# Designs tried in a protein design run: designed miniproteins, single chains, continued (3). Part 88

Each design is a single chain, and the fold is of that chain. pLDDT is the mean over its residues in the fold that is shown.

## One batch from the design tools (miniprotein)

Design m11251
Fold by ESMFold2-Fast:
Structure m11251 (fold): chain A 92 residues (1-92)
Amino acid sequence: MAIEQAKAQDDALAEAFAAAEIPTDESKLAALAAAAGIYLAAGMYKAAAALYERLAAAAPDDAETWRNLAKAYRKLGKLEKAAEWEAKAKAL
């Protein structure tokens, strides 16, 4: 089914993003955050979460990245992780 194909693509992209080298340049990080937002909007929550996790490590004081990561975790049913990142974002 189309849903199974989308899930397989989401899983593959999540694995690739978890292993990918994340740039340190702010403009490239902003482009990556925009791409993660597109995956989140497309329902590719695993890929979005993996990319936002890497972005959160590269830009630890970005409340928007942390809120979007929490949203992706919420969509994946990882409610405890979602609450943790939401709390961190609110503390900024």
Scores: mean pLDDT 74

Design m11252
Fold by ESMFold2-Fast:
Structure m11252 (fold): chain A 56 residues (1-56)
Amino acid sequence: SKLEKAIEYAKKLLEEKGELTGEEARALVDELMEKFGLSKEEADAALIRALIELGL
């Protein structure tokens, strides 16, 4: 699904960049919305899920 792809993408970016600032996290949410056609709520959920799964 789009949400699953967004979670995978967010996890990959978080693994590459490490810890994100609040501004970087907001930019990633915007990118997830644009790239995967997600609502803000879905993109926020994808980022939160990626952080949880990575233990961040």
Scores: mean pLDDT 82

Design m11253
Fold by ESMFold2-Fast:
Structure m11253 (fold): chain A 86 residues (1-86)
Amino acid sequence: KKPTLEQVALLLANLMKAAGIPAPESLEELEEAVEKALEVLRPGESGREYLERLVAEALGKPLEEIPESTLRKYLEKLLELVRKYY
């Protein structure tokens, strides 16, 4: 079953809390926080790439079918939801 954007945000908030990372204030900080939290499991993977994959899964579409402007809007919404659940 594909996760909702809210479920993705809750998972990211819990991941950041577990890693001792403070709540992100910007999309750049969210990308850095995810990259740092995942460095042990996926060294060298971009936090941006991971977040884009999660948004694509939540939308139920291949990443290639999501316009960049739409992807950016959902990444910003994901940031707001992560801050809400943190």
Scores: mean pLDDT 78

Design m11254
Fold by ESMFold2-Fast:
Structure m11254 (fold): chain A 78 residues (1-78)
Amino acid sequence: SEERRRLAKEVIERGRELARRLREAGVPEEVARSVEGAGRAIADALLRGRITPEEARRMLEELERAVEELIRNGESLR
């Protein structure tokens, strides 16, 4: 569906942006790659009909919260 394709593109782009923020914050490359990979996995599951658009949005919001926590905790330890 058009909704699934649009959301999949958004999830991939937001996953890449989150990985970029982690790299800029000095988080290890393997963690940044895992976050980018998680975005691609969510998008793939959505396009394959394994999850709903609502579930994909929830997963993306959870991923964003996890990234914010990682960055915030890194800043508080410096």
Scores: mean pLDDT 85

Design m11255
Fold by ESMFold2-Fast:
Structure m11255 (fold): chain A 78 residues (1-78)
Amino acid sequence: SEAEELLKKGEEAFKKGDYETAKKLYEEAIRTAKENKDYETAARALSKLSELYKSMGDEEKAKEYEDEAVRAYLEGQE
């Protein structure tokens, strides 16, 4: 899916240390996944955003995105 491709590109940017590009790609993956009701991919992208903020030392934002990832996951589970 488009959301999965965006997530993969974001992960590649993150591995290269390009956190700005990774953030934009993860945010786009989240939007695209939610538009398609692909809550599994949305949850994965939100967890990747959490990891990105943790890598930047922003534990508060990391926690916020992890909580959002859990909520997205639960929306997909019923």
Scores: mean pLDDT 85

Design m11256
Fold by ESMFold2-Fast:
Structure m11256 (fold): chain A 69 residues (1-69)
Amino acid sequence: LTEEEKELAERLGKLLMEKEGLSPEEARKRAETVVKQAKEVGVPLEELRELVEAGRLDEIERTLIRASL
């Protein structure tokens, strides 16, 4: 992961810990997986960052599902 991708994954991981009650290790692994999936399915990193900043975990999930189809 690039420095930007790592920083986004850290922010997403923190949000996952706050909203989903995940451990720090689980949150990091899941956040890194989400960032990698977004890149694979062509979701722009900037769009993902905006959704993370807005705290919209539900919208992140919907965006990834839609892009995977």
Scores: mean pLDDT 79

Design m11257
Fold by ESMFold2-Fast:
Structure m11257 (fold): chain A 102 residues (1-102)
Amino acid sequence: MTEEQARELARFAVPEIKRVLRESQELAEKYGPEAAEEALDAGIVRVAKKLIDYGVNELGLSEDEATMLAASVINAALKLGPDAPIDEIVEAALEEYRRMRA
């Protein structure tokens, strides 16, 4: 995988993950933490599948590379939260991905 491919997947991923995080936060405020947790878990699974599919079919990544990078982006977004800038989440995700490949 090239750095350009990794950045493209991460930049594609971040808006989707931020949307899921914001929806979970809104549900927590209206319906409590259990509803938020269910929505977050379901949202993460949907985003992960979408990222792996995009990475493999559009970027030509292996399934393993797409899976590891998707996990890195999701973990970075969860750590930094929905208000973090896209570029900050992308850089954090790439750092985590490099660590997992080491």
Scores: mean pLDDT 81

Design m11258
Fold by ESMFold2-Fast:
Parts: C-alpha cells; sequence; structure tokens
Structure m11258 (fold): chain A 93 residues (1-93)
C-alpha cells in the first residue's frame, strides 16, 4: 500500500513560540509503546540524578525521538527531529 495506514503527529513548541511538527509513519499502538518506554527511561534517570535540567530533558527527548525514527526507517521524521535539535542547541548558548 502506497499510503500509510496511520500517521502519528507530534507537536513541539519552543520558548519563542515556534511550533515544530513531527509526523511518524507508524501505527498509534507502536508510538504509544515507545512513549511508555520513554517515560520509564526518564523516571529512571530522575531517580539516579534526583532531577533533570531542562537541557537534560530536551537531550533525552531528542535522542529517543531519533532512535524511534531510525528504528522505523522514518527519514522525514529524523530530519524534522534534527532541525529541532539544532534549534534547541542555539537556545542553550
Amino acid sequence: MLLPPNVVTTAYTDVDGNTFIIEFNVEKSEFLEYVNEFVKKREELIKEKGSLSLKERYDLLVSELKKFAKENNDEEALKQIEEIEEHLKKLLK
């Protein structure tokens, strides 16, 4: 089938009010499993470090989104995530 059965859309808004949209060509159930694993990983890091800075939270989010995009061979989502990462690096200067 040339059209994906489901597309998951995730929006991210930065401190300057810019909105970035990431579209994943995956089933909603697969994305929900990813989110559940991400939450568990985040909680483990908070337990180990006591708290996560805004930068650490963003770094974790970006790395996990990139991993998810690569595991699903979603090159368009990966490019969108890389643009968000570059924008966040500029804000943390």
Scores: mean pLDDT 67

Design m11260
Fold by ESMFold2-Fast:
Structure m11260 (fold): chain A 83 residues (1-83)
Amino acid sequence: SKELVELFNKGKEYLEEKKYEKAIEYFEKAIEIDPEFELAYVALGLAYLELKKYEKAIEYFKKALEINPENEAAEYYLKKAEE
């Protein structure tokens, strides 16, 4: 939906601005609309990784891989978060 795309894009803007808590709010709103939105789970994982909240980052990368086991970004960042 248009709303889903707008929420995700706003989250990405905050992520680029290093406003990680704001980015998380928007990505969480996106997954409330579409719980299978793989890209939002990857983005949540990245935001938590930047905040050094490694356990939360790992949870979200694993959720992305449950939705799409072939998500190379989620696999890469999951391994990085577990280091």
Scores: mean pLDDT 89

Design m11261
Fold by ESMFold2-Fast:
Order: sequence, then C-alpha cells, then structure tokens
Structure m11261 (fold): chain A 104 residues (1-104)
Amino acid sequence: SNERAEELLRRAEELLERAEELVESDLERALELVGEALRLLEEALRVAETEEQLRRILELARRARELGMRLLRKAETKEEILRAIGLILRAIGLEFDAELRLEK
C-alpha cells in the first residue's frame, strides 16, 4: 500500500493544481477536480503507512480547503455554493483525521 499511497498523493496534487488554474475560467470543472482530489486523499488516508504520507495528506487537504473557499467566493448558484461548502467540510474532516493519526 506504500506505492498505492504515493500514487494517490501524486494524482491528488495534480488535480488540485489543475483546479487552481480553472477557478477563474471553469468553476464547474474546478469543483469536480477538487472533489476527485478529496476522494483520492480519503483513499490515501486509508492506505497510508508512514508519517510522511500522513503529513502530505494533511498539506494537500489544507490546500483543498483553501481552494474550496476560493470556489465558494466564485460560486453564483445555490448548487455551486452547496458543492463548495461540501468540499470545504470534507477537507476539514480529512485534516482532522490525518492530524489524529499523526498523534499515534
């Protein structure tokens, strides 16, 4: 699962980088990419074996939360607002879970 965690982390980072580029031009795609990145980070948390992997999950989850807040500021419809809030809450939960595992 070490190799699996590394691959999931790499893919999540690439998706977040792409989402950051799309915030101003394609809000719908940016929301989708952040959601996919969070799904990969949730899987990475389940298969993570090292403290370094947990720290990377925490870092990327914080990045996803910041990006979710940027998407919330750009949201124009109730559906977009609710999706952005959902992404922020998922990122916060992932940060909390990663921090708890780092204490053990």
Scores: mean pLDDT 90

Design m11262
Fold by ESMFold2-Fast:
Structure m11262 (fold): chain A 67 residues (1-67)
Amino acid sequence: SMPPEEEITESLADMYVAIGKLLESKGDYKGAAEEYRKAAKLYEEAGNPEKAEEARKLAEEAEKKAK
């Protein structure tokens, strides 16, 4: 079982993914990419490499749309 701190960190990462998706819906792809990168780091710190990889992919796709 994860320590309570890791569970809180994963929940915070989930919030950053939600913010990123909201920013994409508004056309703020640069802002979305920044929020997805924050989420990826937090998922990695929480010990969830699969969600970290998903968040990194979302950030890369958002960065491509921002250019």
Scores: mean pLDDT 84

Design m11263
Fold by ESMFold2-Fast:
Structure m11263 (fold): chain A 78 residues (1-78)
Amino acid sequence: SMEEERERLMKEFREAVEQLKAAIDAGAPLDELVELYQRLQDLYREIAKLVPPDDPEFRELAAEFTEVQARFREKIAA
């Protein structure tokens, strides 16, 4: 169902956020960081297809994505 797919994707997204944060903090190689970031973007796009942009859960997820994206960009710009 769409609900089961949404729950699965949101769980995978949260796990991907934590993986990217951990990799940034550990000083992982740039190619690993880029791969993790691309996976996170793909998950975000899939969730966006299933949920309205004004949905509270999606807005919270979008804020988490924005925060980790800023950390990623700061890391690769240094």
Scores: mean pLDDT 84

Design m11264
Fold by ESMFold2-Fast:
Structure m11264 (fold): chain A 98 residues (1-98)
Amino acid sequence: MKELEELLEKAEELIEKAKELLKETNKMIEEKAEKEEIQKKLEEIEELLRKAEELIDEARRLAEELNDKESLRRAIELEAEVTALRMNLTAIKKEIEN
C-alpha cells in the first residue's frame, strides 16, 4: 500500500510539472520565442512524461496484484492524462516543424 501510494504520488507530481511546462511552452509559442528554446521545453516535458509512464505502469501492476481497485482506477486516469499530454506535444512539434 505505501509503495503503491508513493508511486502514484510521484507520477502525479511529474504530470503536474509537465502541465506547468506545457503551459509555459504554449505562452512561449504565442510570444514567438526561438524554436530551439521551445524544442528544449518539449524535450523536458517528454522526459517527465516518460518517467511518469514508468511509475504508472509499476503502480498499475502493483494495484492489480493487491486487488486495489481504487489505486488501479487512479493509475488508469493518470495514464489517460499522460496520453492527452503526449498528443498535445505531438501537435506542438508539428506546428513548429519547418
Scores: mean pLDDT 85

Design m11265
Fold by ESMFold2-Fast:
Structure m11265 (fold): chain A 92 residues (1-92)
Amino acid sequence: SKKDKVIEGIKKLIELIENNPNASDDFKEVARELAKKLIELIKKGASDETIIQALNSFKRTLLDLAEREGLDPEFVAEVLKQIDEIIKIVKE
């Protein structure tokens, strides 16, 4: 289903972050906790609009944290690209 594809996309994003040495422990923890909350919202039947708003908030939080920590721009670009791809799936 569309919801299963969105959840799978979030899980793959977290695997990318967890396995990347450019991600700080704080960045990994924030990403993990926000992803967990987002997956629970999806499982509880949140609307597409609510999911998109949550994904945009997730994207902003990770971007702000990455900028504060001076994380690798190429890594940050990949993370943001993956979030944008997940948003595209929700909009289908």
Scores: mean pLDDT 87

Design m11266
Fold by ESMFold2-Fast:
Structure m11266 (fold): chain A 65 residues (1-65)
Amino acid sequence: SMRAEAERALEAVRRLAQSLPKTEYNEYSLKTVIEGLRQWAARHLDPELVEEIERRLEELKKEWE
């Protein structure tokens, strides 16, 4: 299901954020991956799930800082 794919993608981004050293290059790379997932979600998922994903990605960005 598309929800299961979204959950796997979010878990992959979360694990990436937890494993990467906090450098400017890795911050840029993480932001690029987050934007890619955001765009994928907007194309493939319903609006309520897109909003949930955007909220969870914003939390990941704040935890990185």
Scores: mean pLDDT 80

Design m11267
Fold by ESMFold2-Fast:
Structure m11267 (fold): chain A 110 residues (1-110)
Amino acid sequence: HAEEVRRAAGEVEKAAKRLSDIAPETKEYSDQVIKAAREVARAAEAGDPEGVERNVQRLSDATGKLLDAAQEAAERHPERAEEIYQAVDELVGSTRRLVEAARRAIEKAR
């Protein structure tokens, strides 16, 4: 399960980087999402259920800020809006998969 969690965290990192490449103004929040995703993976690998839930909350908070920044970027640059919303959908999907993988890893370690 550690491999599944590491892969899911890597997908979140890739999605966040793609969004910041399209909308550089989101980079600070993309970096926060990447950091939180890595911390979720580390807590899951350590078999720490409290650490997983704490870092899932941080990931959720960071993702919310990133989504707000992405919406502002799309509004300021309508020509990039479609690309930004596609990158947002990929980020939301990868974040959900990471949370599910981390919780599954903790459940199997009990």
Scores: mean pLDDT 87

Design m11268
Fold by ESMFold2-Fast:
Order: structure tokens, then C-alpha cells, then sequence
Structure m11268 (fold): chain A 83 residues (1-83)
């Protein structure tokens, strides 16, 4: 029923969401509860933006994963500097 292109986009979206989940699990282990709340809010917002771009075909899943990982690393460093 869905086209091959639609299936590919759904897989690409899933890859981005899995990347978010991995970053959240890691962050929860190293951040305080207050820092984790801020991290999750910002990462969820960035994930939503990137998922929409992938869904529209503006960027590849690989580009979205790379952007999300870079964003997560920079945000983790910033939040840790508060300690």
C-alpha cells in the first residue's frame, strides 16, 4: 500500500528517532535530573525539526544523525560547564 519511497522515509525517520533515544539514555547517566530535563527538552525540539526535514526530503537520514549527534555533544558540554 505505501510506496517504496514512503517506506524508505519511514525507515529514515526511525533511524533519527533511535539516535535521539541513544543520546537521551547516555545523557541520563551523566547529567543531574535538572540538567537532563533541559537536555531532553532541547534534544526533542531538535529531533522534531530534523525528522520534518528528512520527511520532506530536504536532508538525508545520515545528515540528520550527524547534526543531531553534534547538537547533543555541544549541549552536553554546555550543561556540564554549569557544574
Amino acid sequence: KPSPEEIEREIDEAIVLITTAVNLIYAKRILSPEQYKKFKEELDKKTEELVEKVRRGEITAQQAVDELNKFAEELLKKLKEEE
Scores: mean pLDDT 83

Design m11269
Fold by ESMFold2-Fast:
Structure m11269 (fold): chain A 70 residues (1-70)
Amino acid sequence: SAELEERARKLEEEAKKGDARAQLRLGQIYMLLGELEKAEEYVKEALKLSTDPGLIAFAEENLRIIESLK
C-alpha cells in the first residue's frame, strides 16, 4: 500500500533519532507489507534502545511472531 509506505517513510526519520516507539511501529508496518527482514531489524533496534518493560515485552512478542512467519 502506498499509504503504508508513506507512513513508514515518515516514521524512519523518528526511528533514526532513536525513538523506540517509532522503530516498533515501523517494524509493524513492515510486517503488514510482508517485509519480514526489515520488520525484524526495526523491532530488534527498538528492543535494544528501550528500558520500558511494556515496550520490551511487546517487542519480544513481535519478534516471536516474525520468527514464526519465516
Scores: mean pLDDT 82

Design m11270
Fold by ESMFold2-Fast:
Structure m11270 (fold): chain A 73 residues (1-73)
Amino acid sequence: SEREELEKRIEELEKEILRLLTTPGLSPAQQAALIEAGKLVNEAYRLLLEDGDLEEARRKLEEAQRIIDELKA
């Protein structure tokens, strides 16, 4: 289901953000970007818990993924 797909993406993004946050030598800007990505993932998780808008949850996870991808570029 779409809900199960979003739950899996939340777990994968949370693990990736934690992995990146433990990387030595992160700049303050990189740390701030990862914190923002984590905030978006938490907002998506809240929407799933509240049976909210799954499209909004998906958009928040896509935005978090964009932040991570730009940081890794």
Scores: mean pLDDT 85

Design m11271
Fold by ESMFold2-Fast:
Structure m11271 (fold): chain A 55 residues (1-55)
Amino acid sequence: MAEIEELLAELERALAEGASEEEIQRIATKLQDAIMASDGDVGAAAIARAGEIVA
């Protein structure tokens, strides 16, 4: 959970700071890996939150 929370915060910060799409994709890939390592509701909640940040 902590790693997913850190990656979500990093993604949100990168978007707010106008980071490049390449950097955002890099963060998104790490977040995806962390979600895949998570089982159950934690992964689903993280996916929903990431979608809101990226949207």
Scores: mean pLDDT 74

Design m11272
Fold by ESMFold2-Fast:
Structure m11272 (fold): chain A 70 residues (1-70)
Amino acid sequence: MSVEELREALEKAEKALEEAKKAKDLVTVQNILHEVRELIEEAKKLGDEELLKRAEELYKRAQEAIKELS
């Protein structure tokens, strides 16, 4: 995965998370959490510290959403 592909994937995941939270769609939030975990691994492979921090923050937000919906 390239840096640009990772950035676009994070933008899409962020928007998808906000929509899933509004819809109270726990299954979609869990799927997003899984995707973001993979994006964290890709960011580590690329060595991009900014994208890694962004992915980790998104992962935390997805975990918080699961707690709110559970």
Scores: mean pLDDT 84

Design m11273
Fold by ESMFold2-Fast:
Structure m11273 (fold): chain A 68 residues (1-68)
Amino acid sequence: SREEKIQRILDAAVKLVSERGLAATSMRDIAEEAGVSQATLYSHFPSKRAILLASFDKGVKKAREALK
């Protein structure tokens, strides 16, 4: 599903950026790690920063829901 693809992209980006840093991680590397095409990746996120921001926002939302 769309949500499963998004989650794989977020997980791939966090993993690669934590290992290599933002500058050393490419959109191609993220797409390959997530198992999606670069076209699919770009259809969801315009940049590495957008992916990391989405990952952070999702984590904050999940933490907030858990506190209810």
Scores: mean pLDDT 80

Design m11274
Fold by ESMFold2-Fast:
Structure m11274 (fold): chain A 59 residues (1-59)
Amino acid sequence: GADLTLRLLQREFGLSDEQIAEIRALVEAGASEEEIAAFLKELGLSERQARDAARGLHD
């Protein structure tokens, strides 16, 4: 689930609690996997890292 993926993102990429809360809000608002991946790329993740994480947030 999303909680595990969010914890991994915070640990691996040094995302702040505020950034993690923004990602959670986006997921809970029903954002698409592509929209979440685009947001993660803005936070500094590579395209592959963002796509893999976005999939984990939806699975």
Scores: mean pLDDT 82

Design m11275
Fold by ESMFold2-Fast:
Structure m11275 (fold): chain A 69 residues (1-69)
Amino acid sequence: SRRRRSRESLLRSFEEDIRQFEEKKEELKKELEEAKKNKDKSKILALEITEKLGEAFRKQAEALREELE
């Protein structure tokens, strides 16, 4: 069925995006800790914004995945 195949393809895509986000989240945490140690306020702010945006995208991807399941 066309709908079932499209749904399965979207689910795989979202699962991959979520996995990639989780990997990048660990990298961002390390960079944020280093930026805090260096007292780089601009970099801290940029990294915190990046993490918040990433969490928002991950939450949206998970919600879409659940609706497609």
Scores: mean pLDDT 74

Design m11276
Fold by ESMFold2-Fast:
Structure m11276 (fold): chain A 61 residues (1-61)
Amino acid sequence: MKGELYKAKKDYKRKSPFEIDVKKGDLLEVLEEVSDDWVAAKNLKTGEIGLVPKEYLEKIS
């Protein structure tokens, strides 16, 4: 278990079924860095797992 805790800096609307919606202030566990621009994360509020742009997230821990 090595997920890092992040917070959404702004709202993101998913553009594909592989992505997740996030709202500003949502807490996310980053599971994997997929590319320089994308991470696979779990939104702890919704329970959704999927891709989100790294720029939308701020590391807390």
Scores: mean pLDDT 82

Design m11277
Fold by ESMFold2-Fast:
Structure m11277 (fold): chain A 104 residues (1-104)
Amino acid sequence: KIKEIEEEIEKLIEELKELKEKTKDEEIQKLIESSIETIKRALKERDEVDVGVLRIVSGVLKLLAKKYRKEGKEEMAKLLEEISELLDRAAELLEELRKLKEKE
């Protein structure tokens, strides 16, 4: 189960990398990069703060998606929503992984 969760987190990192390549927005690319680094750090350090940061970033992306949709940028809004969903899923998996590893 631990290995399966780690493999799913690696898959989420790959999906984030693919979304980064689909966008030409440098701020979104940087945000995806920093999110990937936060996920990688959480995997190594089991830090609860990093999981909290991922959830905050996800919330901000949902607000930005709403703003972009109002500006007629539907593709950008959908991209931000997809990124936020991946970050929420990564945070959940990282919390499960932390709990499992700390029971040793």
Scores: mean pLDDT 80

Design m11278
Fold by ESMFold2-Fast:
Formats: sequence, C-alpha cells, structure tokens
Structure m11278 (fold): chain A 92 residues (1-92)
Amino acid sequence: MEAEEYTKKAKEYIEKAVEAAKKGDMEKALEYVEKAREYARKAAELGNLEGVEEVKKYAEELAKKNKDNEDAKLVAEIAAGGALAILREGKE
C-alpha cells in the first residue's frame, strides 16, 4: 500500500538522521528528521496511523541503541516526538 511506503520512507530518513548526527552533522540530521515527519504525516493523511505508531516505536528503539551518543539519541527522540504529535492530530 502507498501509505506503507510513506512509513518505510519515514523510517529510512530517521536512520539517515541518526547517522548524520553520529558524524557531527546536526544540520543535515535535523533536515532528515523533517523529511521523516513529512512522510509520517502523509501516512497519517491516508489513514495509516498504525504505521505512524511503528515509526514512533522505531525512533524510540534507535534512541535506546544510541544512548552513548547524545546527538544521535536526541535526534531519534525528536523523531519519536514528531510521530507522537502526528498520531495525536490524526485521531478521528
């Protein structure tokens, strides 16, 4: 389904954001977080709130895996918070 493709892209951009943060490129990391939010919002607009919940959980798992890198952890937590905000707005 197209909505599932959007959640897949959101997860891919979260991974790119975490990797950019690990390399010290916080500007690029935040740009990737914004891309992830755009795709998660598109999934929610198509009614795929379950997929957005998966994006949130995935970002939370990445934050836990990167506990020893403050910037990477922060970026993953921002992504998780963005997905949570979309879920709260997307409830009909």
Scores: mean pLDDT 82

Design m11279
Fold by ESMFold2-Fast:
Structure m11279 (fold): chain A 67 residues (1-67)
Amino acid sequence: SKEEIEEFIKKLDEKIEEIEKKIEELRKKLEELKEPDKKLELEIEILEGIRALLEGVKSWLEKLLEE
């Protein structure tokens, strides 16, 4: 149902926000080091990839609501 899709979008928004918060924390740590940290850079890249996937799913679900 449309209501179930809207609820799922809301849950995705919550997860996206949580990931964005973690990315911000890791970026702050990276800035404090003032030197390249390949592990932190990789962790940020992975989280950005996960965020992009979740945003893609959200976009697809939003299109379903327009049908």
Scores: mean pLDDT 85

Design m11280
Fold by ESMFold2-Fast:
Structure m11280 (fold): chain A 72 residues (1-72)
Amino acid sequence: MEELIKELERLVEEAKKAKTVEEFLAILRKIYEVTSKLSEEEVESLSEEQKKRLQAMAEELAAHGKALVEKE
């Protein structure tokens, strides 16, 4: 479990380095593949700290994706 969360953190950092929507989506596909290995029961059993880390990662991905789509 912790190893999967660390892998997700690594992928989020790589996604934040993406300069194009195409590069970002390629990394999101890898994140989706990793998260698809987690069952709903395993997600619910995560510690408070692990849940906060996942939430922070989701927020960072959403912010970066929005910035890449919105060119100003």
Scores: mean pLDDT 77

Design m11281
Fold by ESMFold2-Fast:
Structure m11281 (fold): chain A 60 residues (1-60)
Amino acid sequence: NALEEAIKAAEETAERLGLSPEDRQRVVDLAKQLVEEGKSLEEAIRAAHTEAVRLADRRA
């Protein structure tokens, strides 16, 4: 299931980057939205990763 895989990948990325619970939810929500809009699993995962890195960088 693409939706479940996208959510799992987003959660794992957010955890690895040490994001706050609010930022983790934002990354997960983005992955869900993209899959629901018909984007590919790879595209959803890539976008979630990019957003997670952006959120992590903002704390510097």
Scores: mean pLDDT 81

Design m11282
Fold by ESMFold2-Fast:
Structure m11282 (fold): chain A 67 residues (1-67)
Amino acid sequence: MAVLLTKSDVEVSEEEIEKAKKVVEGSKFAIVPLADGVVLVAGVKPENVETGVKILEEAGYKIKKEL
């Protein structure tokens, strides 16, 4: 499971997102900064991803895309 979150208007290409997703494939939990104010949260357990997303939302990030 992976979720893209942003707190800026910076756009990241689909190719860059997919590349980052492949790098974190099989990770128990990962938070990957893709650009200033753009973060990918990934993990094999939905509960861990949901917790990471919630922490980032409290820090001012918003869900842009679920992957």
Scores: mean pLDDT 80

Design m11283
Fold by ESMFold2-Fast:
Structure m11283 (fold): chain A 59 residues (1-59)
Amino acid sequence: KLKEEIKKLLREIYEELGIKVSDEEIEEIIEEMLKNSSGGEQEILDVLRITLEEIKKLK
C-alpha cells in the first residue's frame, strides 16, 4: 500500500538525519504532505524516494 511505503520512507529519511519521530508524528506529516500535493500519495512517494537517495549520497 502506498501509505505504508510512504511511512517506511519517512522513517528511513529521519533515521538518516538522526531525528527521532513517533508514528503519530509521521501520520501528521503524511496528512500535511497530502494537503499540499497535487499528485496525492504517488507524488509524495516519488519525492521521498529521491530525497532518501540524495541524503544517502551525503554519507
Scores: mean pLDDT 79

Design m11284
Fold by ESMFold2-Fast:
Order: C-alpha cells, then structure tokens, then sequence
Structure m11284 (fold): chain A 61 residues (1-61)
C-alpha cells in the first residue's frame, strides 16, 4: 500500500518534469530562448528526472 502511493506520487513528478522539458524544447525551436540556455535548463531537469526514476526503482525493489 505505502509503496504504491509513493510510486504514483513520484510518477506524477516525473510527468511534470517531462512537461517542463517539452516546453523548453518548444521555446528553443520558436526562438524564445537561446539553444545554450535551453540545453542547460533541460540538462538540470533531466538530472532531477533521473533522480526521481532512481527513487522509483529503489521503492520497487
């Protein structure tokens, strides 16, 4: 029971981070931000995503 609730909560946070990454990629394609700035921010968000995915893996084992 506890594991399920924690996993679902972390999945929700991963989905939100994926949405932010997508928004930054779209803003870069539309010229709203520089490629360098977008790539730096996306790299930081991917690092947060990977940390959350590791927490999910740890909870499932």
Amino acid sequence: MSKREEVLKLIGEVIRLIGEILDLELDMKRGKISREEAEAKIAALKQQRDQLLQQIDDLLK
Scores: mean pLDDT 84

Design m11285
Fold by ESMFold2-Fast:
Order: structure tokens, then sequence, then C-alpha cells
Structure m11285 (fold): chain A 55 residues (1-55)
């Protein structure tokens, strides 16, 4: 798989572990990030973890 598909797969997996409200917020931020650049798995994880901690 190319890095693009790997990033999207990681995002989907992490989002599935969150509650619906936090997931919606995290999904919105991840979608913005993915449209602007090709983030690493680590960057995706950090973003989701930060949003989950804020909730």
Amino acid sequence: RDPFHVAAETAAELLSTLDPETRERAARELEKMLRQRNPSREEIRELVERIAAES
C-alpha cells in the first residue's frame, strides 16, 4: 500500500476507538489535515490523542 492509503487506514482505526462526539470532531480535523498534506501515522495518532484528551 502507498503512504496515502496507510494514513487513511490508521485514521479510520483510531477514530473507531473514540466516542461518537469526539470521533466526529477528530474526523473533521483529520479530513482537513489529509486534504492539506500527507501526514505520517504518528501525526495522525497525535492529533486524535490530543482531541480525545480535550474531550
Scores: mean pLDDT 71

Design m11286
Fold by ESMFold2-Fast:
Structure m11286 (fold): chain A 119 residues (1-119)
Amino acid sequence: MKEIEEYKERIKKNPNDAEAWLNLGNELYKEGKYEEAKEYYEKAIELDPNYAEAWLNLGLVLEKLGKTEEAMEYFDKARALRPNDRSLLLRLKALMLKELGLEEEAEKYFKKAEELDKK
């Protein structure tokens, strides 16, 4: 809540502050407001197309919204910018399994990716 107001003020002062847009999206994602988070991540990418974290986080929010094919496209973009990201590899594997209808196996790979992100 407090951080959201701070990032909104940063954006009002400088609407080209891609980091502020990303961080605003992250706060909304934490609140479970995935559609709003998506809009702010899209703005961050519009301002900085090489912002790998914004592509990754947009992929994560699209996964939460059930948009698996779009999530894979954005994870592929993040991977092109960060090719050695093992967590991202596991997320792509999980999304491929989900497309094949192997939802339980997909969940296992998503959990492995989340465990790597915590290290």
Scores: mean pLDDT 79

